# Designs tried in a protein design run: designed miniproteins, single chains. Part 48

Each design is a single chain, and the fold is of that chain. pLDDT is the mean over its residues in the fold that is shown.

## One batch from the design tools (miniprotein)

Design m1640
Fold by ESMFold2-Fast:
Structure m1640 (fold): chain A 108 residues (1-108)
Amino acid sequence: SSFEEMVNKYNDIILEAGSDTDLFLEKLGELLRKATPKQQNHLKAILLSAFAIEVTGLIFEERDEARREAALRRFRQLRQQLDSAQTVDQIISVLRQIYDMIEEMRAA
């Protein structure tokens, strides 16, 4: 299935990039440019699920209620932007913002 193909390609990129965010985004952009619209939608669903797990974990560790609510609002906004993104450049731009948010939360 196109979903299984996208999961496999996504996992290969994660393994190849490791902790290198720039390499991850470069490889992901290449995959997205070669993907059909259906495959791009499957990959967006995979990304939304993966980031929901990561961000929810970080939000759970936040002890300040006001900061937790601010993080939840920002993530909902970014998630909506990722879901509505139609171009590879828009997808990559939103992903960079999600990574920036993750770094901000870890630094706090």
Scores: mean pLDDT 83

Design m1641
Fold by ESMFold2-Fast:
Structure m1641 (fold): chain A 68 residues (1-68)
Amino acid sequence: MSLDELLAIARSVPDVPEWVLTALRTLPADASAEQAIAHLTALRDRFETDPERRARTDAVLARIAAAQ
């Protein structure tokens, strides 16, 4: 999955946290969808304490997984 596809999926979620988009942009160009999911999950678990932003991040993760 390309970076443009990952960003398009993330932007399809209303009110997606800005850090999700930033995190996806820091991935290597050859990163897999599984690597994107692992990276976002690790960041969510480390510092995202807001329940609504967590739910938006979880929606992004689910859509990336479904697009595999």
Scores: mean pLDDT 85

Design m1642
Fold by ESMFold2-Fast:
Structure m1642 (fold): chain A 65 residues (1-65)
Amino acid sequence: AANLDEATAISKALAPHLAGPSRARVAQSRAEGRPVLDTAPGGVFYPADTTVEEIVARLRARLAA
């Protein structure tokens, strides 16, 4: 479901990795139930049903590489 609490959790988890505008876009997309675009280099779409932990883990892996 489109979920403001989940969007807030994603934004907090991404704070060390993404600038504020990028986090806001992720949070907005999740709140609206839309696929999330990861704006890190080589950006990818995540399906709307992708878990917060999965998005964070994949983003951490890409930024660490």
Scores: mean pLDDT 56

Design m1643
Fold by ESMFold2-Fast:
Structure m1643 (fold): chain A 82 residues (1-82)
Amino acid sequence: VEELKEKGDRADKEGNYELAAKYYEQMAKVFEKLGNYKEASDYYYRAAIAYLKAGNVEKAQEFLDKAAEYRQKYIEELKKKL
């Protein structure tokens, strides 16, 4: 997990936004499998922004939708505390 984040951050700093997006997507999928919806949403959002910087608007839209989906799942978990 930390390794994927480091690789994503490095790719972003180097201007390799497509590669950064792929590492952030892999992070999002790991957190998704763990049921950690907050982190899954955060990393899908980071992947979307990286795809946007890469000029890939179609994938950016796809991952913004995924970020919104997992943000909603996180909100539903918080509501269950009531």
Scores: mean pLDDT 82

Design m1644
Fold by ESMFold2-Fast:
Structure m1644 (fold): chain A 89 residues (1-89)
Amino acid sequence: MPELSEKEKEFFLDLVTTLKLNEAKVAYVELSEIAEYYKISKSTVSRTLKKLEEAGLIEVEKVEGTKYLRITITEKGFELAEELKKEKE
């Protein structure tokens, strides 16, 4: 699996937490909205999402006819999120 930086782990935890609050494992997001919210470039968001997808933690697909990406958290993604939360004491 690709190594995740501290910021990439925080981004991932925020994503999982948001989806759990919404009782969903799927989010519809725009790269520009994420980039503005986290004060990072769209390129950084795209690379972070690709790393998470390559690690098997999320699935990403473009929603045809829209500007949205559909992001699905995998079972493995939820398990990693719980592990990362336990590391913060």
Scores: mean pLDDT 75

Design m1645
Fold by ESMFold2-Fast:
Structure m1645 (fold): chain A 61 residues (1-61)
Amino acid sequence: MVDELAEELRRLGEEMDTLKKKADDYKKKGDTVMYKIYTDKMNDLRDRADVVGDRFVDAVD
């Protein structure tokens, strides 16, 4: 359902925002290892969000 895709996109967006904030915090602290870990997690979620986003656009377009 379109509503389910919209909710999934919202959840992915919130999780990505959280990961970005954590990555930025580690970058400011100079923790390169943790910055890379959170950036990698964010990129993984971004790839997933792109797939879900494409499905949402197809469903509402």
Scores: mean pLDDT 77

Design m1646
Fold by ESMFold2-Fast:
Structure m1646 (fold): chain A 70 residues (1-70)
Amino acid sequence: LTPEAVENLKRAAEAAKKGDRQTAFEALGRAYVAASDNEEAVKNIVRAAKHLAEGRFDEAAKLLEETLKK
């Protein structure tokens, strides 16, 4: 993961924990662009976006944190 992808994934996870859907999606979009060459990260970002869309903020945050451990 690039430093830009890491920063935006962290921002998305924190926003998700706060229930800030708009900030979470904004950061997630930036992370998607920054991580576009990393298939595993892109897959997890898409899954996190689905959780956010369904109001599953804790599940989205957990998935993003797991992505950051790799």
Scores: mean pLDDT 82

Design m1647
Fold by ESMFold2-Fast:
Structure m1647 (fold): chain A 90 residues (1-90)
Amino acid sequence: SPLTALVKVTLRDDVTDPEVMREIARRLADAARGVPGTLDASYFVDAERRTVYVQITAEDQAALDAAVKAVVDTAEGDPRVARVEVIRPG
């Protein structure tokens, strides 16, 4: 059965432009889509809280782990990112 994870990315206080937030979100979702076995990657921007969410659905646990890693690595490489959190449904 497909598995899902949510990656929450908090942006630095000086990131105030919602279009910049959407650009970051798109890059993160595209990083997940580049991983074999990723079935879907969608994003949501909470501009008031300067937070980007990337929801990843993958065919199995190995593909999900690889897709999550790709998103986390991309986010951590971006100087506009303050914090990255991975949320898996319990």
Scores: mean pLDDT 89

Design m1648
Fold by ESMFold2-Fast:
Structure m1648 (fold): chain A 76 residues (1-76)
Amino acid sequence: MTLEERLESGLKAKEEGNEAFKAGNYDGAIERYDQAAQEFESVIEEGSGDLKKEAQKELEVVSVNLLKAAVMKVTK
């Protein structure tokens, strides 16, 4: 995969995680957010410029959402 394709893959996994979260499927949300984080981390490690900055921003969003899903899982 190109780094651009990995960024797109991460964005898709984030969207799938958001849908799982809305459905109350917190295990599925955690799994998808973790996949998204791994894709964004790869883009950050190998990328530069705007691509790296976008991946850093998306990783922060996904990290917060992953924490929210984990909290919902243990409090539900």
Scores: mean pLDDT 83

Design m1649
Fold by ESMFold2-Fast:
Structure m1649 (fold): chain A 104 residues (1-104)
Amino acid sequence: SRHEELVDEIVEAIENPTSEELKAYSEEFKNAKTEEEKKKALARVAAHVEGLGSLTPQEQKEVLQAAAKRLGLEPDESLFKLYVEAETDLGVKELEEAVKKVLG
């Protein structure tokens, strides 16, 4: 299913990251001392997964919880809040980079 594909993309991005940014978040996940820190790193990786942002909030929660479970984390509601924060941070960064390109 599309949800299974998105879960696989999140898990693969943490286990075998290909981009420099994903490698940094993967290392944050692996080096995290607490489960909350691991969940924050997972949320940052999830924000970079294409198609997850187009799902309903309920579907996003289900995908995030399934990914957390596959990575040995407790699937709870904090994952969605962390994901929204990570998406907001990514959107601000992308907007700042776009403004710099236009303004020189």
Scores: mean pLDDT 82

Design m1650
Fold by ESMFold2-Fast:
Structure m1650 (fold): chain A 62 residues (1-62)
Amino acid sequence: SLEETARQLVDALLSGDERRAAELARQHSRGDIVEALLKLGYPGMVANGIAEAGMDLARKYG
């Protein structure tokens, strides 16, 4: 699910697994990731920051 992907993205970012974070972020749009993070209870600025970090890594790793 999108929420499960968002949870795994947060875990990958916190653990420094850049390639896993990139892989997870590539599966969905930035907006979908933000919406999922908001549903999980993340504040808007934090949700946007996490999604942007994931998108940056997706660009870095192709």
Scores: mean pLDDT 88

Design m1651
Fold by ESMFold2-Fast:
Structure m1651 (fold): chain A 71 residues (1-71)
Amino acid sequence: MTKEQLEKDLKEVEKVFNDIKDKISPSTAKSLEETIKRARELIKKGDLLGADIELGSAETSLATLRVSEQK
């Protein structure tokens, strides 16, 4: 994965998180925010694999939470 791709994925994850933040519990929101922050730090350090794993985890969690919008 390239740094540019990870930065784009991070931006998209942040956008999705902000869209659903008001609809999820504060504890879930804080957990996702911490995961996003960790991913950003890993990108800064050049740990592209670590950043990809953290972003993938956040994307999966956000996808699961968005399923509730189908109600």
Scores: mean pLDDT 78

Design m1652
Fold by ESMFold2-Fast:
Structure m1652 (fold): chain A 90 residues (1-90)
Amino acid sequence: EKKEEAEKLFEEAKKLEEKATELGEKAAETGNLEDLIKALELAIKGLEKIKEAIKLSEEGKEAEEKLKKLEELIEKLRERLEELKKELEE
């Protein structure tokens, strides 16, 4: 039930992370802002899935600390995403 659902979310997050990394590396090589924006969107989506998986599969203080760190990382990436979107428009 909860474990199986969490495992699926972790697997989906791993695929998103791999794709985000590859696209981010290509963006760094080419200077393509659109690819970098897409890489960050995929990375954020992956982290959101990890956060959901932890909520389903883990409890207690350690889980709370992991969730807090993930939320902080997601917030930083969202801020960077908005900055890059602004650069792309101008």
Scores: mean pLDDT 82

Design m1653
Fold by ESMFold2-Fast:
Structure m1653 (fold): chain A 103 residues (1-103)
Amino acid sequence: SLEEKVEEAVRLLGDALGLSEETIEKLVKLAREILKYKLSLEQALELAKKLGIPPYLARLVYAIVQYAVYKLPETELLALLISLLDDPERAEELAREIAEVLS
């Protein structure tokens, strides 16, 4: 299902970034709410703040959901990952893995 693929992609992101299980569960909760209520980026950032999720992670989760639902370009997710990791090769590999899960 779409929900299961999004959750798998968010967990893959969290594991790759070395995030705690507690943080990953918060990202999954954010992703579910974005899907359920079709939240805008602004609404997703407001919810993330309430959940204690930093803006950069909230933007990554939002990009994953937008790619999954609307087939938006992988390039937006890649750009965010490059900015975060300061390693274009690792960012490109992770973006590809996430996109594959969401296909």
Scores: mean pLDDT 84

Design m1654
Fold by ESMFold2-Fast:
Structure m1654 (fold): chain A 80 residues (1-80)
Amino acid sequence: MQEEIDIGVLEVASASFKVSLLKKMDKLNIPEEKKKEIIEEIDKVLEKAIEKIRAGEPIEEVQKEFFEEMEKIEKKVEEL
């Protein structure tokens, strides 16, 4: 059950981040094709984090890496 709880937290964080980022991309007039690409990148980062948790990596380390990757994606969008 602990793995399910930890994964659920990341899933909620990812969903919230996608909603916020889509709103920012709309304001920046980012093309739909590029928005789709960015959202797919976020989904890949979440998938990787879930895989690491399932593999028994420390949750604190996985969460830190996950949020660092999210920050990189947000910065990439701002630089477009």
Scores: mean pLDDT 81

Design m1655
Fold by ESMFold2-Fast:
Structure m1655 (fold): chain A 80 residues (1-80)
Amino acid sequence: SSMRERMDALFAEVEGLIAEAERRVAAGDTAGATELLLEIARKLSEIEALAVENGDEETLARVDALRARLQGLMDEVAAK
């Protein structure tokens, strides 16, 4: 498969993990949410490294948007 198809698959995986983290936050599972948020942060850093290496500004913008969403969830967990 193309690199773009693989990047889209990685983003789909991250978006799925964010949705699961949102469900865990809503359920009051702070520990389970924190575990997923750390995994999401690691995966976003991996995607960012690949985007930087390839000069992919569109992917970097998408990573920034997902990091903003991740930070919002981290703030919700910290407030509990």
Scores: mean pLDDT 83

Design m1656
Fold by ESMFold2-Fast:
Structure m1656 (fold): chain A 84 residues (1-84)
Amino acid sequence: DPRLEALYRELLEELLKSRPTQLPFGRRQLEETARLMARVIAAGGDPEVIEAARAEINASLPEVRELQRRALEARAAGRPLVFE
């Protein structure tokens, strides 16, 4: 669905712009997810689209958290972040 793809791209773009910081990045990710879900809900009463967007966001969030955690570990060790 074009809407689901647009929501996913928007989330990824916001997360890519975020830098690992001493701030609670977990809260930031939750706020971004909450805002995106609010927009999906406000966009209409298509429950299938809303459910698909929710599943997509939930699936993506743990992977982003894993990346953030590895980035923080690399920063603490003074090493560059590498993707496996």
Scores: mean pLDDT 54

Design m1657
Fold by ESMFold2-Fast:
Structure m1657 (fold): chain A 81 residues (1-81)
Amino acid sequence: TLEILERGAALAEEAYRLLKDDPEVQKAYRETAERVARAMAAGDLRGAAQAVVDFVMSFKDRLPADLQARVEEAAAALEAA
């Protein structure tokens, strides 16, 4: 779960960097960071991982193909966990 959270967080940061000029993406990124912080404070690593995966999946179609594949891998890993 921690490994999936780390991978998801890296993907979310990369996605935000590519889409940073979009106010909708900026808002979603802030909301996701708050959800992760809340989950981590509660000891909910799965909830934190789900929050970052949800963020990157929401914007997947706007990402390059290689990054889309990595997002799909992270989502599949979380479902299998």
Scores: mean pLDDT 82

Design m1658
Fold by ESMFold2-Fast:
Structure m1658 (fold): chain A 76 residues (1-76)
Amino acid sequence: MPLSPEEAKEKLKKLKELEEIMDRLIEAAEKQDGEEFKELKEKVEEKIEELKKKGEDARVLETAIEEAERIKKEKE
C-alpha cells in the first residue's frame, strides 16, 4: 500500500536527521576529532538499536559507522 502523507513526512524527517548525524560522524573522522567522533558514534549506535528494536532497517547507519572507522584508520 502507498504511504500516507503523514508517514511519508515522518520518514523524510527521520532520514534528514540520520543524514545529518552520518555527515557529522564522517566529518569528525576526517578531522581526527576523537572526542566528537566517539560521541557521534555512540549517538548513531543508539539510533541503530532503536531502529532494530522497531524492526526497521539500520544498514545505512551501520555502513556509515564502518566508513567512518575506515576513514579514521586511513588518517592514522
Scores: mean pLDDT 76

Design m1659
Fold by ESMFold2-Fast:
Structure m1659 (fold): chain A 55 residues (1-55)
Amino acid sequence: KEEEIARLAAASDEELGRMLRTLQEQGKSDYTAEAGGAWRDGDRERAAEAILKGL
């Protein structure tokens, strides 16, 4: 779990954005909002965690 979060947090903005768009398309608005907010704050690990919990 933590290793997957670290890998996604270290991924490119394009990969993070693709995963976030997948959550949005699946209607997981709560996870999408949390991930987007964390990413805007520069907290990539929190953004990655929210994305992985939503998927």
Scores: mean pLDDT 78

Design m1660
Fold by ESMFold2-Fast:
Structure m1660 (fold): chain A 120 residues (1-120)
Amino acid sequence: SMDDLLRQARQALEQGDYISAIRYSLEAMKIGVEKGDFKSVAEALEIISKALRGLALKVKNPAEAVLYSMVLDQISRALREGNEDAILSLMPSAKSVEEVLRRIIEDLEKLIERLEKEEE
């Protein structure tokens, strides 16, 4: 379930397993988007943001991870506030918040694949 994935993500984050924290959170986000549970999506984004900041300390090129964490913090805040316009402004070609979030999931999956190769 989404709640089980978020629990596993939080545990991984607490243990400094940033890659696992992000992977569990991405799976929770996929479920949250399908269900329209934007509060849980916001929580998953907050976990990913914290994990990306931790991972930035372990990778050779931290800039991309840091920049993504800042964007995810803004999106999480907008979701918690119900500010749909702020989310849609990130991707003007998108027709819905759900479409923006699905594209973010795809981008984060690609980012994590790259960053995992840089982590010792």
Scores: mean pLDDT 86

Design m1661
Fold by ESMFold2-Fast:
Structure m1661 (fold): chain A 77 residues (1-77)
Amino acid sequence: MDPETLLFAEAIGYGFNAKSDEEIEEGAKRIVERYKELNPDATEEQIEEVYEWALKLIKDWKEVMESIERLLAERRA
């Protein structure tokens, strides 16, 4: 699996499991640490882009899960 696909899979996992904004940020930081391990010559700009990308991806997946839960709750409320 290429590094991009691996990081994407890990970000989705954090999105599913994160329960708070703090856990989302921690997940994004762990993705950045992984990216740095795979790309030791990465520039600060590339590292920042990966952090923003991971943060957005984790938040987007968490929001999707929360939207599903909200729709199910609305049908029962």
Scores: mean pLDDT 76

Design m1662
Fold by ESMFold2-Fast:
Structure m1662 (fold): chain A 112 residues (1-112)
Amino acid sequence: SKAKELLEKALELARKLNLTEVAKLIEEALKFLEEENYLEAIKKAYRAMQLVLEHLEREKKNGEIVDKLKEALKKGEVVEMEKLLKELVKEGIPEAKLMLYLLEAIKEISES
């Protein structure tokens, strides 16, 4: 499935970035997706995305855009999140690419 491919890409990137706890959550999301437990898969992917954002905030990279991402995530503003993540990807922030894969995976699972 497209959701599986997106989660696998997210997992490879999380491992490359040495984000161990994020990688564990993505592995759990993949397991729940295989079990057709879509709600738990979404919850794990969402928690992984939150941890990536917390990591990005601690690194003090692009603080204004990161603050807007935190607000959009809390409000469930998916369109604004995608816009902000794409801006960070253009700036070469690999954590933003990881979050974008996770967000797209959540969208694909939610449409199942």
Scores: mean pLDDT 85

Design m1663
Fold by ESMFold2-Fast:
Structure m1663 (fold): chain A 101 residues (1-101)
Amino acid sequence: NQAELHKEYKENFDKLVELAEKLLAEIRRLGGARTEAEWAEAMRRAMERLGITPEEAADALRAYIDKTRGRLLKDPSTGEYIKAASLEDIEAFLKELRENG
């Protein structure tokens, strides 16, 4: 059943995006990250709090970036997507998604 398979893929993708939002929320709760060292420590603590592996966190963040970059992280001058986003950029896009639909 191709319709059921497509629905399962979408539901799995949506779960990864939700996991990324939880991960980012935990980083915010820990005070955010301003340096690479602070980001690494906050990410480690967020992963421990959520009980997820680095691989699961990477998959979740990739799904979140894929969902947002198609609409929000495109450089209008080059047409390319920002390969790395700061935590502040990710939080700004999350806020925009909540406010604009």
Scores: mean pLDDT 62

Design m1664
Fold by ESMFold2-Fast:
Structure m1664 (fold): chain A 63 residues (1-63)
Amino acid sequence: MIEIDISKDTIVTTADGKEYVFTPLSEDEGELVNVDTGETYKMKVGEEVTIPETGAKFLLKKP
């Protein structure tokens, strides 16, 4: 599981070489974008998101 800080834009590379860009939208919400596909996933602090295509799991956290 990959933990992302809500307070900043983050580029995340998973173990299989896939790249995601996280952008904060509010104090407790953000958006994760798959760089290759352009698919977007809404994230909320404390909630786990699983990417269906890869099985990668992300958790959005406060700093």
Scores: mean pLDDT 79

Design m1665
Fold by ESMFold2-Fast:
Structure m1665 (fold): chain A 77 residues (1-77)
Amino acid sequence: SMEEKRKEMAEKFVEKVKELIPDIPEEKLEELREAIINEDSEKLSEFFKYIKEKYGEEVMEEVKKEYLEIKAEYYPK
């Protein structure tokens, strides 16, 4: 189902974020899971803003790149 795909996508992306930012708070990873599962684009945008503010632009761009690659796997054109 689409909900199962969103859950798998969320877990895969959270795993990549943990690899890129090992010290990221668990609370922020939970917020990210909920944003993806609930298709909350506003919360997802807020997450990228948080990464930019706390870890810098370059880290945010890498996180965003991983998100787009994972999204393409689950929603191929």
Scores: mean pLDDT 83

Design m1666
Fold by ESMFold2-Fast:
Structure m1666 (fold): chain A 61 residues (1-61)
Amino acid sequence: MAAKKTVTVTVTAPSASADALQTAIVRAANRAEEEAGGHIVDAEVAVAGREVTVTATVELD
């Protein structure tokens, strides 16, 4: 029986550069795992300009 939790994290990057957006995605993913207390099994990433939204499905241990 897998306990799953959906967490949505939005992070604004300082610029729309690839490096800034990649850093924002990593930060959002790490935050989602920390807040849920589990491991990401599925994730959707949406980028709108400088806004990075990660919707993560986290499997709870």
Scores: mean pLDDT 80

Design m1667
Fold by ESMFold2-Fast:
Order: structure tokens, then sequence, then C-alpha cells
Structure m1667 (fold): chain A 91 residues (1-91)
């Protein structure tokens, strides 16, 4: 939860750099990987939805700033999250 809350705060902060946003997304994905086995299906779905919305906002902010590299990297992290989600539900 804490890494996701920090990410949500950074996305709404106009002073946050693209590097800070990307670092926060990576930290949350790593937390998710370590904790996915501890989550119920309902918790997994909720965390997945929240992170997906935040990554969309990060990508939107990056596009507005003209930072295409960050858009691509956020997209890759989004795809990685999707794979983890799908793989866990296949259990």
Amino acid sequence: MTPLERLEQLVDDPSATPEELLAAVREYVEWFKKNVDKLTKEQLEEEYRRLSRIIDRVMEKARAAGNEDLVLEAGRLRAELQRIYDEHLAK
C-alpha cells in the first residue's frame, strides 16, 4: 500500500520529475511481485486496477511533457504487471 500511495501523490504533484514517477512505479511493481502470493483474488484485482489507473496517469503526464521514453517504460511496467496478474490467477 505505501509504495502505491506515494506513487498516487507523485502523479498529482506538478513538481515531480519523470524520473521520480518512473522510480515510484518500479518500486510498486517490485512490491507487488513480492506480495502477490499473499493477496486474495479480490485484493489482487483492486491493486491491479489502482496501479493500472496510476500508470495511465503517469503516461498521460509523460506525453504532456513530451517524454516518449518514459511513456514506453511505463507501458513495459504495465505489461509486466499484467503478466504477473494473469499468471497468479492461473493458479
Scores: mean pLDDT 74

Design m1668
Fold by ESMFold2-Fast:
Structure m1668 (fold): chain A 91 residues (1-91)
Amino acid sequence: GDKKLEEAKKLLEEAYKALTKGLLASDLPPEVAIGRILRLLGMILGIKSLEDAKKTAEEIIETAKSLPEKVKEEAEKAIELAKKAIEIAEK
């Protein structure tokens, strides 16, 4: 079974949840926040390999780094979870 892929996907789903909370609580224009949420959702749903999981994690990290300090806690949580997904993909 692809246990590593399922573990990585679970971490990325939790990272996506934290990032979505941060995006919705940010002072970003709604169109920008929604656009980022939908793009990342498409990436999460499209994960079929550990390479896809790693690319999705990298996009989550970059998106989280772009968030304002107001939502730093949510951004840091998303980054931590995404980094753990990369570690699993590289094992």
Scores: mean pLDDT 84

Design m1669
Fold by ESMFold2-Fast:
Structure m1669 (fold): chain A 69 residues (1-69)
Amino acid sequence: SPAAEAAREAAEKGNGFATIGQVADALARSGLTPEQVGAGIHAVVEGRDGSKPLTPEEAARIGEAAEAA
């Protein structure tokens, strides 16, 4: 998934971690709508502490969920 790859790269370039904002920016730059980005973040981050940095694997899951929205 191009969105999952963009999100993963954002975390990898951040020394293995990204903020939710950095993942959202990467997904928006890959052509996803704000609604898709929000849906992806909600799907992965709901029920956990959203202030924690995201791993590349978590960022990729957000990208996949956003693309599916």
Scores: mean pLDDT 78

Design m1670
Fold by ESMFold2-Fast:
Structure m1670 (fold): chain A 84 residues (1-84)
Amino acid sequence: SLEEAAAELRALADRLIADPSLSPALKAEIAALVADVERFAPGLSEEQQRLLLRGAAATLLRLLEEHAAPQELIDAARAVLARA
C-alpha cells in the first residue's frame, strides 16, 4: 500500500542516516530527499504520491550506488523501490 511504501522509505532512510559507514554528505542528501517527500506528499493525489515515493526510492538507490555504499544497503534500497 501507499502507507506501507512511505513507511518503508522512512525506515530505510532512518537506518541509512544512523549507519556509520556512510559519509555525512550522503546522509545530508538522504535526509533532504525524505524531508522533501514528507513536505510535498500531503498536497498530492494518491497517484502523484505513489510516483513521488517511487521517484524518491529510485533516487535513494542511485545515491547509494554512486557513493559505493555497502551491498546490503544497496539491496535494501532496491527492495524498497521494487515495492513502491
Scores: mean pLDDT 86

Design m1671
Fold by ESMFold2-Fast:
Structure m1671 (fold): chain A 67 residues (1-67)
Amino acid sequence: MDAQLQQASDTARLGAKNLGWSEKDQELAGEQAREAARQLFENPGKSSDERGQVAAEGVKKAIEKAK
């Protein structure tokens, strides 16, 4: 679980870095993505497709909230 949450965080940070965001904004994006992934893992009734959509939406919200 923690390794998967870290993977989500790392992916969001890399995305923010590629967009030219500051290190602080990259960290914020990572934290938001990690929290979204955590909530996803705490919902065992979700389908694989729903999990993918929630993760993608979490990353999008992290990007919007940081900027």
Scores: mean pLDDT 68

Design m1672
Fold by ESMFold2-Fast:
Structure m1672 (fold): chain A 78 residues (1-78)
Amino acid sequence: MEISEEELKKLSVEEGLEKIAELYNGAVLPRGPREWLLLVPKSTDLEKLKKLLELLGMEIVSVREHGDLLAIRVRLKE
């Protein structure tokens, strides 16, 4: 499934993260006021995911394996 760059830019950070989690059959959990934990399957295309996160103004802090999932820490730039 594809999400358009224009569509993603119209969403809030929270809405965009929820849409990304839904798209990849994952979950998003708040970790702080500007930081979230994104849980996605290990089969997820990280390059595509990274591009979508960049469109939301977010950066990847860390990527860790957690069983059959990737635990990706993301935060707002600045």
Scores: mean pLDDT 77

Design m1673
Fold by ESMFold2-Fast:
Structure m1673 (fold): chain A 84 residues (1-84)
Amino acid sequence: MKDSALELLDRAAAGDEVARNTLILYAAVIKVTSKHLKNKELAEEIRKAADEFIDAVNAGDYERARQAIDRLFEAIKKAEEEEK
């Protein structure tokens, strides 16, 4: 859920390393899982958004990370609708 990811992002911004590591793991799992998507264009969008999110979190740029979450969840929603 996007809301859960945003809550973890707020905690990571406050210095919660467990929340930070959980977000990075979550993005990495999404990136790996996207390789199995039927739509390769959406898979690439998800991968790019996940990479941008991981980079932003590692840089401490939580505004950029929040924007990357928005793009990531929008691409995931489109992919889920096509895989049904």
Scores: mean pLDDT 78

Design m1674
Fold by ESMFold2-Fast:
Structure m1674 (fold): chain A 89 residues (1-89)
Amino acid sequence: SMDHQRLVAQIVGQLRNYSIDQMVDLFNRIVQDSTSLSDAAKQHLRDVVAQMQTTDTVDQALAVLRSAMQSMSTSDLQTIHQQLVQLQA
């Protein structure tokens, strides 16, 4: 859906100025602190974090994130987006 595509673009856009280490820390915190993410989404994010740690560039890490988020539900993406906004406040 357009909402799904917009959420993926917004999340990736917000992270463009972050280092790989900072992105890993943010997503680890989201997995630990979220009460609204599904167990499947939490496991998917753990796998994404592990993959990002093997990348050499921010662009490669963001490509891993974008690919993974395409298979996540719109509800889980909304939860991730809200938690990113809160952690950046």
Scores: mean pLDDT 82

